# Designs tried in a protein design run: designed miniproteins, single chains, continued (2). Part 32

Each design is a single chain, and the fold is of that chain. pLDDT is the mean over its residues in the fold that is shown.

## One batch from the design tools (miniprotein)

Design m5149
Fold by ESMFold2-Fast:
Structure m5149 (fold): chain A 100 residues (1-100)
Amino acid sequence: MSVEELLKKAAEKLREAANIARQAGDDETAQSYENLAKKVEELAKIEDKEERLLQLYSFLIATSVDIAALKDSTDPAVQEIRKKLEEARDLLAEAIRQLE
């Protein structure tokens, strides 16, 4: 799978998390994940490898922090959001691995 395909799939998983948050009534969290998805899609347009890697590491860290914050939730909607964030994180990590 190409880096561009991995980034598109990561953005899709972030949008799925946003949709779950919106359905649960958390519009602020939904908007946060939609904004992150847009930024991840913009990485596919960055030609500078070093700049792309720096941005990817930044988004990987942000996603990992969010996953950790949701770890102990018993809310089914939050657990589903966390799964989508974990899928996005794994796709971002694979994109980094292919660029290195």
Scores: mean pLDDT 84

Design m5150
Fold by ESMFold2-Fast:
Structure m5150 (fold): chain A 59 residues (1-59)
Amino acid sequence: LQKQIDQLIDQASQAFAQGDYDTASKLYQKAADLAEQLGAPKSFVDQLRKMSDQAKKLG
């Protein structure tokens, strides 16, 4: 996995843990978009999009 995607996921996870669901949602969405552009498996991209949607639902 590209280091940039990993960094976005880590930042999203930290924001989620702090209750900053808006930031977490945006970061997971950016990670999903970047993963899709780099040809990551659809299952991985779909997982990141679901995490973004979950964070948005909580915020």
Scores: mean pLDDT 82

Design m5151
Fold by ESMFold2-Fast:
Structure m5151 (fold): chain A 58 residues (1-58)
Amino acid sequence: SVLERLEKILRELAEENPDATLEERIERALKILEEEGIDVSELRKLSPEELHLLILNL
């Protein structure tokens, strides 16, 4: 699913940029998904906190 792909990207970004905030990593991850041709418009409607909760409940 898109959320599982987002979770994997966020984990990779946390390893690469441990000093980045969650908000910065989420924005970068959404950008990566967009570049892969994935529609993230629904995910962009959610706050960083709401996205984090969705990922935690996968």
Scores: mean pLDDT 80

Design m5152
Fold by ESMFold2-Fast:
Structure m5152 (fold): chain A 85 residues (1-85)
Amino acid sequence: MEVLEGYREYLEELLEERKKKLGIKELSEEEEKEIERRREEIAEEAAKAVEEAARKAGVSLGKAEEVKKALLEAEKKERERLAAE
């Protein structure tokens, strides 16, 4: 579970960074889906979790924020772990 959340955090961060650099494009979403499918082909379960969360975010933004918090905390804990080293 933690691994899936960490991976989703990585994907979301990469996605948001691209949106900020290029500016939000609908075409960009198509390209990201293509890349996601190729990599997630091995871990389809992780892809489903990410896709479901993305759909929930579109349908219910309030709930998506809670999910985002959990992901950010997981990533933060790992960063603090490395920083403490």
Scores: mean pLDDT 55

Design m5153
Fold by ESMFold2-Fast:
Structure m5153 (fold): chain A 60 residues (1-60)
Amino acid sequence: MVVLEGEFADLNTAIGAALSLIGELPEAKVTVEGTRVTVEGELTPEQEAAAREILDRAAA
């Protein structure tokens, strides 16, 4: 089980990142708490890489 987290500057950025994660990883559990986004699940290496790219791009 993989757990990835991102913390963002504002709520709109966090929501945008969460929606991208839900779209790319429909079987993963995505949780938003304020400006923090958590993605959890049984991820393949490709899915984990995609999740990291989404979180990194949103944080840039």
Scores: mean pLDDT 80

Design m5154
Fold by ESMFold2-Fast:
Structure m5154 (fold): chain A 69 residues (1-69)
Amino acid sequence: DVQKYVDKAKKLLEKDPKSEKAVDYAVKALKLDPTNQEAMELLNKVLKVDPSNKKAWEALKKGSEAISK
């Protein structure tokens, strides 16, 4: 379930705003639902703290392409 991955990512980010595990869960959520707003928001929060995270950028690009097309 997409929400399960989003919830796990949120929990991990509460403890560590640069959590690689949180990024991985948010990426999995976007793979299942590319338009998931919560997952995109979590990835944006990570990128504000660590703008060099390529996983977060790639996942957001996929979500953006699904919406913008």
Scores: mean pLDDT 77

Design m5155
Fold by ESMFold2-Fast:
Structure m5155 (fold): chain A 62 residues (1-62)
Amino acid sequence: SELEILKALILKEAEEVAKEALEKGFDENTVREVMERVREALEKGDVETAAEIVREFSKKVE
């Protein structure tokens, strides 16, 4: 379904941002907390909230 594809794309983007954050020396607990929030939103089917969490974290990693 389109929703499953969207969830997969958001999760992939979140994982890429998390990897970059760890490479830049971000705290492992902080990265884990962000990933948990993304996963929880996706489990609820809230793709908009999941995308917002990834976008906000990505801005901090830049």
Scores: mean pLDDT 86

Design m5156
Fold by ESMFold2-Fast:
Structure m5156 (fold): chain A 90 residues (1-90)
Amino acid sequence: SKKEEQEIAVLYSARGILEAAYDFLVELLKNRPLSEEEKKKLEELEERRRRLKREMEEKLKAGADEKEVLEEYIRELNELIEELEKLLEK
């Protein structure tokens, strides 16, 4: 339906905004002197993001429900952003 198409379009927009926010926070962290533990944590978060993006793309390609896949990805991306923000507070 048109309503579902609009809801999906909003989720794609939200995804784009959160991906930009994530990239900005990673850039800020990379421009700071990081301890070895902080570098390891950042590498783990970057690997987790790559895995989440790949899983999202594979689910969408397989014909999974776009709304459910995007909502799950956005939720998990928000958790990664919160972990990046915690690294910036140190």
Scores: mean pLDDT 88

Design m5157
Fold by ESMFold2-Fast:
Structure m5157 (fold): chain A 61 residues (1-61)
Amino acid sequence: QKAVPQLVKLLQHEDEDVRRTAGLALGQIGKAAEKPKLEALEKLKNDSDENVREAAELSLK
């Protein structure tokens, strides 16, 4: 219930591994994801780290 807001906050974490893991976790919640969650993943596609961007694309697939 509170997991989604916390995962969205982790997408802004300083550590790229934390952002990557949070992005993948948001993707695992499934296609019934709320619009704010999908918008956060779309923004993550523009991250400075390539592996974080790939995690965002995989999570939106």
Scores: mean pLDDT 72

Design m5158
Fold by ESMFold2-Fast:
Structure m5158 (fold): chain A 74 residues (1-74)
Amino acid sequence: KEREARVYLDKGGRALEAGDYETAVENFEKALELDPDSLLAPVAYRLLAQAYEGLGKTDEAERWRKKADEIEAA
C-alpha cells in the first residue's frame, strides 16, 4: 500500500517537473487513493496544490494547501 503510493508520488513528481500538470494531478490523486492516511499525505497535498496552480486552478490549489496545513498543525 505505502510502497505503491510512493511509486505514484514519484511519477507525479516527475510529471510536475516536466510541466505535465494533468499527469501530475492524476498520479498524486492515485497516491492518496492508495494510502490516504499516510505520513506522506501532506506532501501529496502540497504537490497537488502545485500541479493545480500550474493548471491555473487556484481554488483547487488553495483547497489542497489548506488540507496540508491542517495535518501539519495537528
Scores: mean pLDDT 77

Design m5159
Fold by ESMFold2-Fast:
Structure m5159 (fold): chain A 59 residues (1-59)
Amino acid sequence: DEDLERLAELLKKDPAPTREQLRAAGVAEELWPLAGPALQRASDEYGSGDKILEVLRSL
């Protein structure tokens, strides 16, 4: 899913993206609430943002 890939790329650059940044990146609004949980889970389970896309796909 291209929207999940866009969200993952944005989160790797900025762990606290604004609504404006998410909209500018073309991320669908229904995916915005996944940003926080994905970052938290990637940090807790992998210790880095490298697995954010994998986490997003598992949510």
Scores: mean pLDDT 73

Design m5160
Fold by ESMFold2-Fast:
Structure m5160 (fold): chain A 116 residues (1-116)
Amino acid sequence: LISRLRSLLQEALSNPLTDEKIEEIVDLILSLFPDLPISRETLKSNLRKALEFLQKNPNPSLEEIEKLDPLVQLLVGFILILLSTDEERRLELYNWLVDQYPSFSPKLQKLYQVLF
């Protein structure tokens, strides 16, 4: 599941975005977070914005991310954690997300422990 999500995110950041790719990523995110209190359409819209932002800004600062809408911020942070090969950067992003979104923290912590 998570390896497929990473693969699709890498493809989405390196290639033009298609509705099919975004739908697949949405399905995988909802599989990881089935209790997420967000409609599919809202998640899809904000995921598209997050991916477009990351295509233009592949290594954004925390200050740049904080200027985005809250759900876009959360998705950008989540994507960067999944794709980061730098342990220090990944931990920085994780701690920032936990601080900014404490209600999401337990789910993010469990995911981080499974992945790393």
Scores: mean pLDDT 76

Design m5161
Fold by ESMFold2-Fast:
Structure m5161 (fold): chain A 71 residues (1-71)
Amino acid sequence: MEEALRQAEERGQAAMPGALQLVKAAEYIKKGDYEKAKEYLKKAAEILKISVEKAEEMAKQILEGEDAVAA
């Protein structure tokens, strides 16, 4: 069963199914396309079973690095 999921991951999903959507959301945030970013955040939240706000935080961490605030 997990082997079948691994095959799907190799074909178009990152190591975790929701990770690709988070990366796409971060890319759209960087471009300033918040409408498309929102769509990917929503999909990531559904796949990861987290809130959209949590998915947005994760996407921003991907974009800005883990420590966005230095001082």
Scores: mean pLDDT 67

Design m5162
Fold by ESMFold2-Fast:
Structure m5162 (fold): chain A 71 residues (1-71)
Amino acid sequence: VEIYESVEEFLKKIKEDDKVTVIGSEGVINLRQPVKVIEGAKIFAQVNSIEDLKKRLHLVGEVEKIEVIPA
């Protein structure tokens, strides 16, 4: 598992088949994995592509942590 605190570094390293959890102040987005329930999060989204992940990043508020499981 790789952990990023910067969206910019994450986007440079991510591969299409990677499994990702983005944790932000307002919610969580999961790419290619089950919804991770995090205490206090109000918005949960599951996506199947990097393009959808990028489109939905604004929903999580301030990004706090990004977890990546490489393919």
Scores: mean pLDDT 73

Design m5163
Fold by ESMFold2-Fast:
Structure m5163 (fold): chain A 68 residues (1-68)
Amino acid sequence: DEDEKKLEELYEFAKKNTSTTLTLSEFREVMKSAETVAKMSPAEIAKKLHIGLGDAKKIKEKAKELLK
């Protein structure tokens, strides 16, 4: 599934570029899809992933990039 592959790629980006400690399964449960993440506010992403706003903004921008 293309949507699942995009979410997995977003997770790999998050693990490499942010302080998130979530597993892929936990990330899927809270983030749902790259499209959902692209629509979330940075504050909502930060809260769900237990990361700072700067890291959350990076994840949001990566989600938008993956949907191009």
Scores: mean pLDDT 83

Design m5164
Fold by ESMFold2-Fast:
Structure m5164 (fold): chain A 64 residues (1-64)
Amino acid sequence: SEELRKELLKKIGEILAIIGDIFEIERELEKNPDNEELKEELKKLKEELEKLREELRKLDEELE
């Protein structure tokens, strides 16, 4: 389905954006390794990334 392919591309874009955010937080955490707020933010971003990966897997399964 064309609609499913568009949704797949959209999810890939969302994943790339989250990966970018993770790299930014990890860079900040290198300067402040004991910063609990940055650690919590990084954990939340990684959890969001896992959710998006699961959604992407389900969409890919529907395309096959």
Scores: mean pLDDT 82

Design m5165
Fold by ESMFold2-Fast:
Structure m5165 (fold): chain A 70 residues (1-70)
Amino acid sequence: AEELLREAVEAVLAGKLEEAARLEEKLAEEMAKMPPEEQREVLRLAYERGLELARELGKEEEVEEFEKLF
């Protein structure tokens, strides 16, 4: 799960949005097989990387929207 999350973030940063979408699907499948405690850890990492990605893209609006979801 952590490796798929890293690959997804790298794909988005590289502009490979189709690859990122496929990695998100694989991550969702792996998370469905994980205990709830591990799912929470993966979601926390996704949240942190999502904020970093939004800042890298200069999208302050997306950072605010992401914070509203949590």
Scores: mean pLDDT 68

Design m5166
Fold by ESMFold2-Fast:
Structure m5166 (fold): chain A 106 residues (1-106)
Amino acid sequence: SPLELLRRAKEALERAIKAMEEGNYDEAVQAFREALRLLGEAIDAVKKSDLDPETKERVIKLLNEALDEVAEAIQAAMDGNYDKAVKEARRALELVEEAIKLVEES
């Protein structure tokens, strides 16, 4: 379901942020890549769901913004810009949490 995929994406982002803060950068990048995959699957699941069109549009917009932030976090981490990676990841997490709330309220 979209909600299960979003919750797994949230868990992957939380693991990635924790790994970044602990200096486990390789583990963080792998967790970010898992989050990207789960977010892509969540977008597809939202498109195929029975959610109303307006809710679908809002959720898909949030998830596309989250995908961009996670991609930037991966690039920043690979470039050694760890502060930027954490900031982008936290922004992605906020966007995913908002998407979860919209799906749960629908």
Scores: mean pLDDT 91

Design m5167
Fold by ESMFold2-Fast:
Formats: structure tokens, sequence, C-alpha cells
Structure m5167 (fold): chain A 56 residues (1-56)
């Protein structure tokens, strides 16, 4: 179903976000790299929120 497809997409994005967030903590980053990761994670979070709204 569409609802199940959306749920799977949310789970995928949440795992992706966690993997990236944990990975970036293991290496020193420049301020520019830090900002790029912050923006990327912010976009993933927004996508998750938008998908969750579609499940209502």
Amino acid sequence: SLKNSIKRKIEFLEREKKAIDEGRKKVPLTPEEQAAYDEYLKRIEKDIENLKKKLE
C-alpha cells in the first residue's frame, strides 16, 4: 500500500540520518564540512516530517 511504502521510506531516511550523524563524529571536520553535513541532515529531517504528514 502507499502508506506502507511511505513508512518504509521514513525508516530508510531515519537510518541514513543516523549513519551520517554517527559517522561525522568519528573524524575531524572543517567548519565548511560541518555546515554541509548540518544542511544535509536538516533536509533529511524535513523530508521525514513531510512524509509523516502524508500518513495522516
Scores: mean pLDDT 83

Design m5168
Fold by ESMFold2-Fast:
Structure m5168 (fold): chain A 64 residues (1-64)
Amino acid sequence: MKIVATSDLPEVVLRLAARDIREAYPEAKVTVEGNTLTVEAPSEEVAEKIKRDLEKAGFKVEEV
């Protein structure tokens, strides 16, 4: 399952979020490009947890 999160936050904040996701879910693939964070989760359950965490952190999250 693929999640795309967009934010007006500085890139350093997106990179820190990516690091935290990689540490919590090492099987997830996380990419940061400008103001966009892309996560490829191994399961729908992991995707939903990541989505909620990102939305709580102020990201706009879209499921692809």
Scores: mean pLDDT 80

Design m5169
Fold by ESMFold2-Fast:
Structure m5169 (fold): chain A 51 residues (1-51)
Amino acid sequence: SAEEYYNLGKEYFKQGKYEEAIHHYQKALDLDPEFKEAADNLAKAQSKLNK
């Protein structure tokens, strides 16, 4: 489910694994395009890679 991908993304984000977090947040958004929390955290993870 979208929620499961979102929760996995959060766990990778906490570990500093931003590429993995992005992947899982993107999968959450693929299943639920209106998942605001996943979109917000995707942007945060992307900003971590850009520094």
Scores: mean pLDDT 84

Design m5170
Fold by ESMFold2-Fast:
Structure m5170 (fold): chain A 56 residues (1-56)
Amino acid sequence: SSSLKKELLERIGRILRAIGDIFQAELDGDEEALEAAKKKLEEEKKKLKELEKEIE
């Protein structure tokens, strides 16, 4: 359970960072960085959903 909690927090942290990268790319007007950050967010969301299914 301790290891699972750490993995959950790490995946949530990666999602939050990807969201921050999206906002920063929008502020900078960097379309390439924006698309990369959106793809990263979708990848991290998928990984979190897979972990959630193992817990529930």
Scores: mean pLDDT 83

Design m5171
Fold by ESMFold2-Fast:
Structure m5171 (fold): chain A 76 residues (1-76)
Amino acid sequence: MKEEAEKLYEEGLEYEKKGKKAEEEGKLEEAIKYYEEAARKYEEAYKLGYEEGKENALEAEIKAGILRIKMAVEKF
């Protein structure tokens, strides 16, 4: 389980990196999807015993939520 938890946490970091890049490029819909996937990976890592995954999952969910609000108020 430790290797699985670490791998999931690393996958979360990669998705968060992709989310940040998409956000910087103004691709808000892609950024939201990446941050949501990062949150899922971090949460799975936490459930397998990777304590830090809990905080990272919450942070990723918050980022996705902020971007969803931005998309709702910003026009094409």
Scores: mean pLDDT 83

Design m5172
Fold by ESMFold2-Fast:
Structure m5172 (fold): chain A 94 residues (1-94)
Amino acid sequence: FEFSEATELFIEGRGYLMQKKYEEAVEAFEKALSLLPEDHPLVPEILTLLGEAYLNLKKYEEAIEYYERALELDPNNERAKENLEKAREKLREE
């Protein structure tokens, strides 16, 4: 596969999220994102998962930015919409 390294990093990042290793998840997803063209189908998913990692790190401003970018590429992503609202709510509470 032409993007096999990016796909492996994506899978590894998801594994880190499941283990609650959020900083490691961010590193894996950011590296995966750097290896993919903007029009790649994985990009909106990676942006959504970066938002989730930052949300769990309580970095709500960064989480919002990634969810907004994910929704620019995939406006029908309900998970990104729900988590964007959650991140905005958390930012208002802090």
Scores: mean pLDDT 85

Design m5173
Fold by ESMFold2-Fast:
Formats: structure tokens, C-alpha cells, sequence
Structure m5173 (fold): chain A 89 residues (1-89)
């Protein structure tokens, strides 16, 4: 149980970090302050965030943790961010 929660927390934290950098990059893109190459980087950041949130969700769900539902919402937000980043290319 404890090992599953620790692994889930690590993947969740990494997913959040990737997601927020991706969102910041898209925010700057809307201001015309980033290059197309930086938008391509944001796509990769969101792809990695989606994968990490998915893994964290599966681990938290297996551990029967209430955090699983919050991770699922962050997973959906990261997928929406990915779609926005791809459309910005």
C-alpha cells in the first residue's frame, strides 16, 4: 500500500509540474511571446503529463485513495491542454 501511494505521488507531482509548464507556455503563446518550437515542446510536456496522470490515477485507484478522482480531473485537463497545444501549431 505505502509503496503504491509513494509511486502515485511521484507520478502525480511530475505530471503537475509538466502540466503547469505546458499551460504557461500556451499562455505566453497567446501573447505572441514564444516560438513554434516552444509550442512543440508544450505538446511533448502535455503528452508526458497525460501519461503520468494516467499512471498516478491507476495507482491511487488501486490503493483506494480519494485522491484518484482529483488526478482524473487533472488527467482530463492535461488532455484538453494537449489538444490546445496541437491546434496552436
Amino acid sequence: MEELIKQAERDYLKGLALYFVGEATLYLAEKGLVSPEEIETAVRLFEDAVERFKKAYELFEKANSPIAEEVKRDYERAKEGLERARKAL
Scores: mean pLDDT 87

Design m5174
Fold by ESMFold2-Fast:
Structure m5174 (fold): chain A 103 residues (1-103)
Amino acid sequence: HMSLDEALENLRKTLEDAAKRILSAPPEQRDEVLAEATAELGKQVRTLVDLARKHGVPREELARRFAEILAEVEEKYGADTNPAVRELVDRARALFGEALAAA
């Protein structure tokens, strides 16, 4: 069984890999990379919320840890200067909000 910490680390790695792919992709491929990343992030975010609920982790604690991962990705991959990386982070945040609301 996956731990919450392992699921959070997997999410961080997926976000970093997606950001790297976006930064290395030609502009015409960025929408495809974003779509693929969005689908994978949606699955991982649902797994995170389900695991947190199963292990009695408060929503506020999960939200704080998720926000920390997003902030690290924003700084490391330049979301302020790269619109596609900003869009990736914004999509991840939206998916997380949707998963929390459904839980």
Scores: mean pLDDT 84

Design m5175
Fold by ESMFold2-Fast:
Structure m5175 (fold): chain A 58 residues (1-58)
Amino acid sequence: MEDLEKKINELKEKVEKLREEARKHYFTDPERARELFDQISKLLEEIAKLKGEINKLK
């Protein structure tokens, strides 16, 4: 369970970094920004799945 919480925190940090990168690319490379937002969405889904796994262990 603790390992899952650590994984969730790592994914949250990656999301924040990707949001910053997407913001920087928004005006110069909108296609790259879209790719970064897609990665963010996938990471958010992964976080939701990991939270679901923690709930199953309770």
Scores: mean pLDDT 79

Design m5176
Fold by ESMFold2-Fast:
Structure m5176 (fold): chain A 97 residues (1-97)
Amino acid sequence: MEEARRALAAGDYERAVKLFEEEIKKDPNNAEAYTLLGEAYYRLGDYDKAIEAFKKAIELDPNNARAYYLLSVIYYDRGETEKAEEYLKKAKENMKK
């Protein structure tokens, strides 16, 4: 995970995708790895794969405010305003004080 997070932080999004996919193969229930995989796909502009990764992250961790927030951003960018507002509401409900 550390190397995958470093790749993401460095802007090496294609490498980050590969490394997070390797982490998911080791632990398929790692919600954080799916969230970060979604972020890497979002940064690459691969919105469909980003949505799939974020939905899997939420399936594993329904309180994942970050995944809900990024889903709202993607749906807003795609002009799906109602869906964006639903996910933004979920993000706000799951933000820690």
Scores: mean pLDDT 84

Design m5177
Fold by ESMFold2-Fast:
Structure m5177 (fold): chain A 105 residues (1-105)
Amino acid sequence: AMPAIPVLQAAEAASLEEAIAVLEEALRVTREILETGTEEQKREAVELLISSVASLLALMQAQGAPPAVLEEVARLLLEAIRYLAEGDYEKAVEAAERALEVARA
């Protein structure tokens, strides 16, 4: 059975720590789909992961994260979107993971 991808919604996350935990699970599941899924499943998984990173960025902004951190997460989000558009799912996931690492710092 295909694993369910957890999707982060900014309005539903009570804390940044909870949002980060959801995104860490989304990364794990997306990587599994990249190894075993169809091209359509890979695209959908990466799209949902990118959407979750965008929700994390919105939550960070709402909670007053420093501008430099917000700019770096936004830059990595745009990089992930670009790689997705190019069909480079591995690089898109790497950019999303780097965004999560910046958010945790």
Scores: mean pLDDT 82

Design m5178
Fold by ESMFold2-Fast:
Structure m5178 (fold): chain A 93 residues (1-93)
Amino acid sequence: SEAARRALELLAEAIRALEEGKLEEAERLLEEAEELLEEVEDEEIRELLEKALELIKKALEAVKEGKLMEAGILLGMAQIYLGVARLLLKKAE
């Protein structure tokens, strides 16, 4: 639960960093989130967070290539997965 909450927070911060053009900070936040995902015991929550991580990584590459519309769509999809994970975390309390 705590590892999942921290990973969710880091992934949300990575999205904000990308929206602000802070690419190096986004990469650092994604690496920290990926390490925490190994500690997430709930497989359903872990899978949702892993899907969000993959989408944000793809958005980072899209930003580097100047594909801002594609990046925006990918970040929007990632936010949906994070929203579902957050609801499941609240239900588990």
Scores: mean pLDDT 87

Design m5179
Fold by ESMFold2-Fast:
Structure m5179 (fold): chain A 56 residues (1-56)
Amino acid sequence: DLVEAARKLVEAAEAGDMEGVKQYAREIVSTGRVEADVDDPEDLENLVELARIVTA
């Protein structure tokens, strides 16, 4: 579940889909496994980087 959400987050980021990035970031944060402010661009970039590591 978390790995699938992380993969979709990476795919949205690679596609330049900012709404998708925010949606999947919210989904990941809602699991309680990761903490990020989805309205902070720096937190979003950090979450995307973490997602790339998890899905590698």
Scores: mean pLDDT 78

Design m5180
Fold by ESMFold2-Fast:
Structure m5180 (fold): chain A 60 residues (1-60)
Amino acid sequence: SEIEEIRKEIGKLSKEIAELGKQIRANKDNAEKVAALKKEIEKLTKERKKLIEKLKELEK
């Protein structure tokens, strides 16, 4: 099911975002590392939002 595949992908992205958040806490003293991790979280958050919108369209 395409719906199940999208839900799994949203779950994977949520886990990745949480893991990057942990890395930010571990690397607070490294400004360059924190900036790079924040950019990655922003990218994954945008990808997750697109999947959520697609899921809503499929559930119509």
Scores: mean pLDDT 85

Design m5181
Fold by ESMFold2-Fast:
Structure m5181 (fold): chain A 55 residues (1-55)
Amino acid sequence: SAKSQEFAQRFEELYDEYGARVAELEARRGAISGEEGLALGDELAERLRQVIAEL
């Protein structure tokens, strides 16, 4: 469906954006820092759930 195609595109964009943001946080906090990483992961997961619910 068109929404499935849109989801795939948005997922790729989010994956690229959040990957860069996580790498930046790791550089500042050190590889073991989980707080910001968990917060970003939770945000991404909720955005993905929202998109899936729209399918």
Scores: mean pLDDT 67

Design m5182
Fold by ESMFold2-Fast:
Structure m5182 (fold): chain A 85 residues (1-85)
Amino acid sequence: VEEKVKELEEKIKKDPNNADAYMELGRAYLELGDYEKAVEAFEKAIKIGGEDNATAYFLLAQAYYKLGDEEKAREWYEKAIKANE
């Protein structure tokens, strides 16, 4: 997982608008328990407009829940559900 983070950081340096790389980076930070960095990575992926917005919203909600921010977690879960409709 730590090796994956380094690989993704290098990929992002070459293409800063790669939403998929930010999604993978967020997932890697969730696995490492670095929930604040996971939130930041998923927010960047959403801003770039990656194809899987619903998945990004669900993962962002999970990261906020792990941080103890239940209100933001709920907000992003609702957005994820709505995006799949």
Scores: mean pLDDT 77

Design m5183
Fold by ESMFold2-Fast:
Structure m5183 (fold): chain A 60 residues (1-60)
Amino acid sequence: APPDQEKIEEALKKGDEHIKKNNKPLEQKILDLAAELFKEEDEKKRKELEKEIEELKKKI
């Protein structure tokens, strides 16, 4: 196996994260946003996350 195989896997993971974000089921997106909201300390960002969660809930 080539010595840089782990770095190739990391580059592929970064690409996959962008693809997965666009193709995630609505329920999974809501869970991810709720986890971000739980960790978020900025009040403006928290309001944005809450609004996005509510918009996604309306589509389920």
Scores: mean pLDDT 69

Design m5184
Fold by ESMFold2-Fast:
Structure m5184 (fold): chain A 57 residues (1-57)
Amino acid sequence: MEENELKAEIARLRVEGHSLEEIAEKTGVSKSTVSRFLRTVEAMAAAGRAAARELAA
């Protein structure tokens, strides 16, 4: 599984309301790996929101 595929799957499951434990079970990785990938996804989402705010201003 590509790292980008795993990050996308984790992000999708998080949006669906799954807990870290459920995401770890569904993706076959540890909770710490899920947490690390979510940190990266959250940083990207925050950057996207900042860009959207600048455009809306």
Scores: mean pLDDT 70

Design m5185
Fold by ESMFold2-Fast:
Structure m5185 (fold): chain A 94 residues (1-94)
Amino acid sequence: MEELVEELKAMPPAERYRRLADIAREFAQKGGTKEDIETLAKIARELGFTSLAESLERMLKDLDKSRLTPAQQLEVIAALFEIYAALDELEAKR
């Protein structure tokens, strides 16, 4: 995890989000667990993505109330990361 955070910090913000989306999908494909979502929340926090980290922590708290499996939630998280990547690229082109 620590090595991954350092690798992500070396990337431009849009690339960080795309890399995180790929990681979320990989976790989902490997079975998707609550611990995988916890890992992504910790990475988001370490990268300074406070609002995103809080959203993921909220997903974890409400996991038992969700109709989505952890694997399905990881797929939603991956889509969210892709949206943030696209928004960052659009902002950079302004």
Scores: mean pLDDT 79

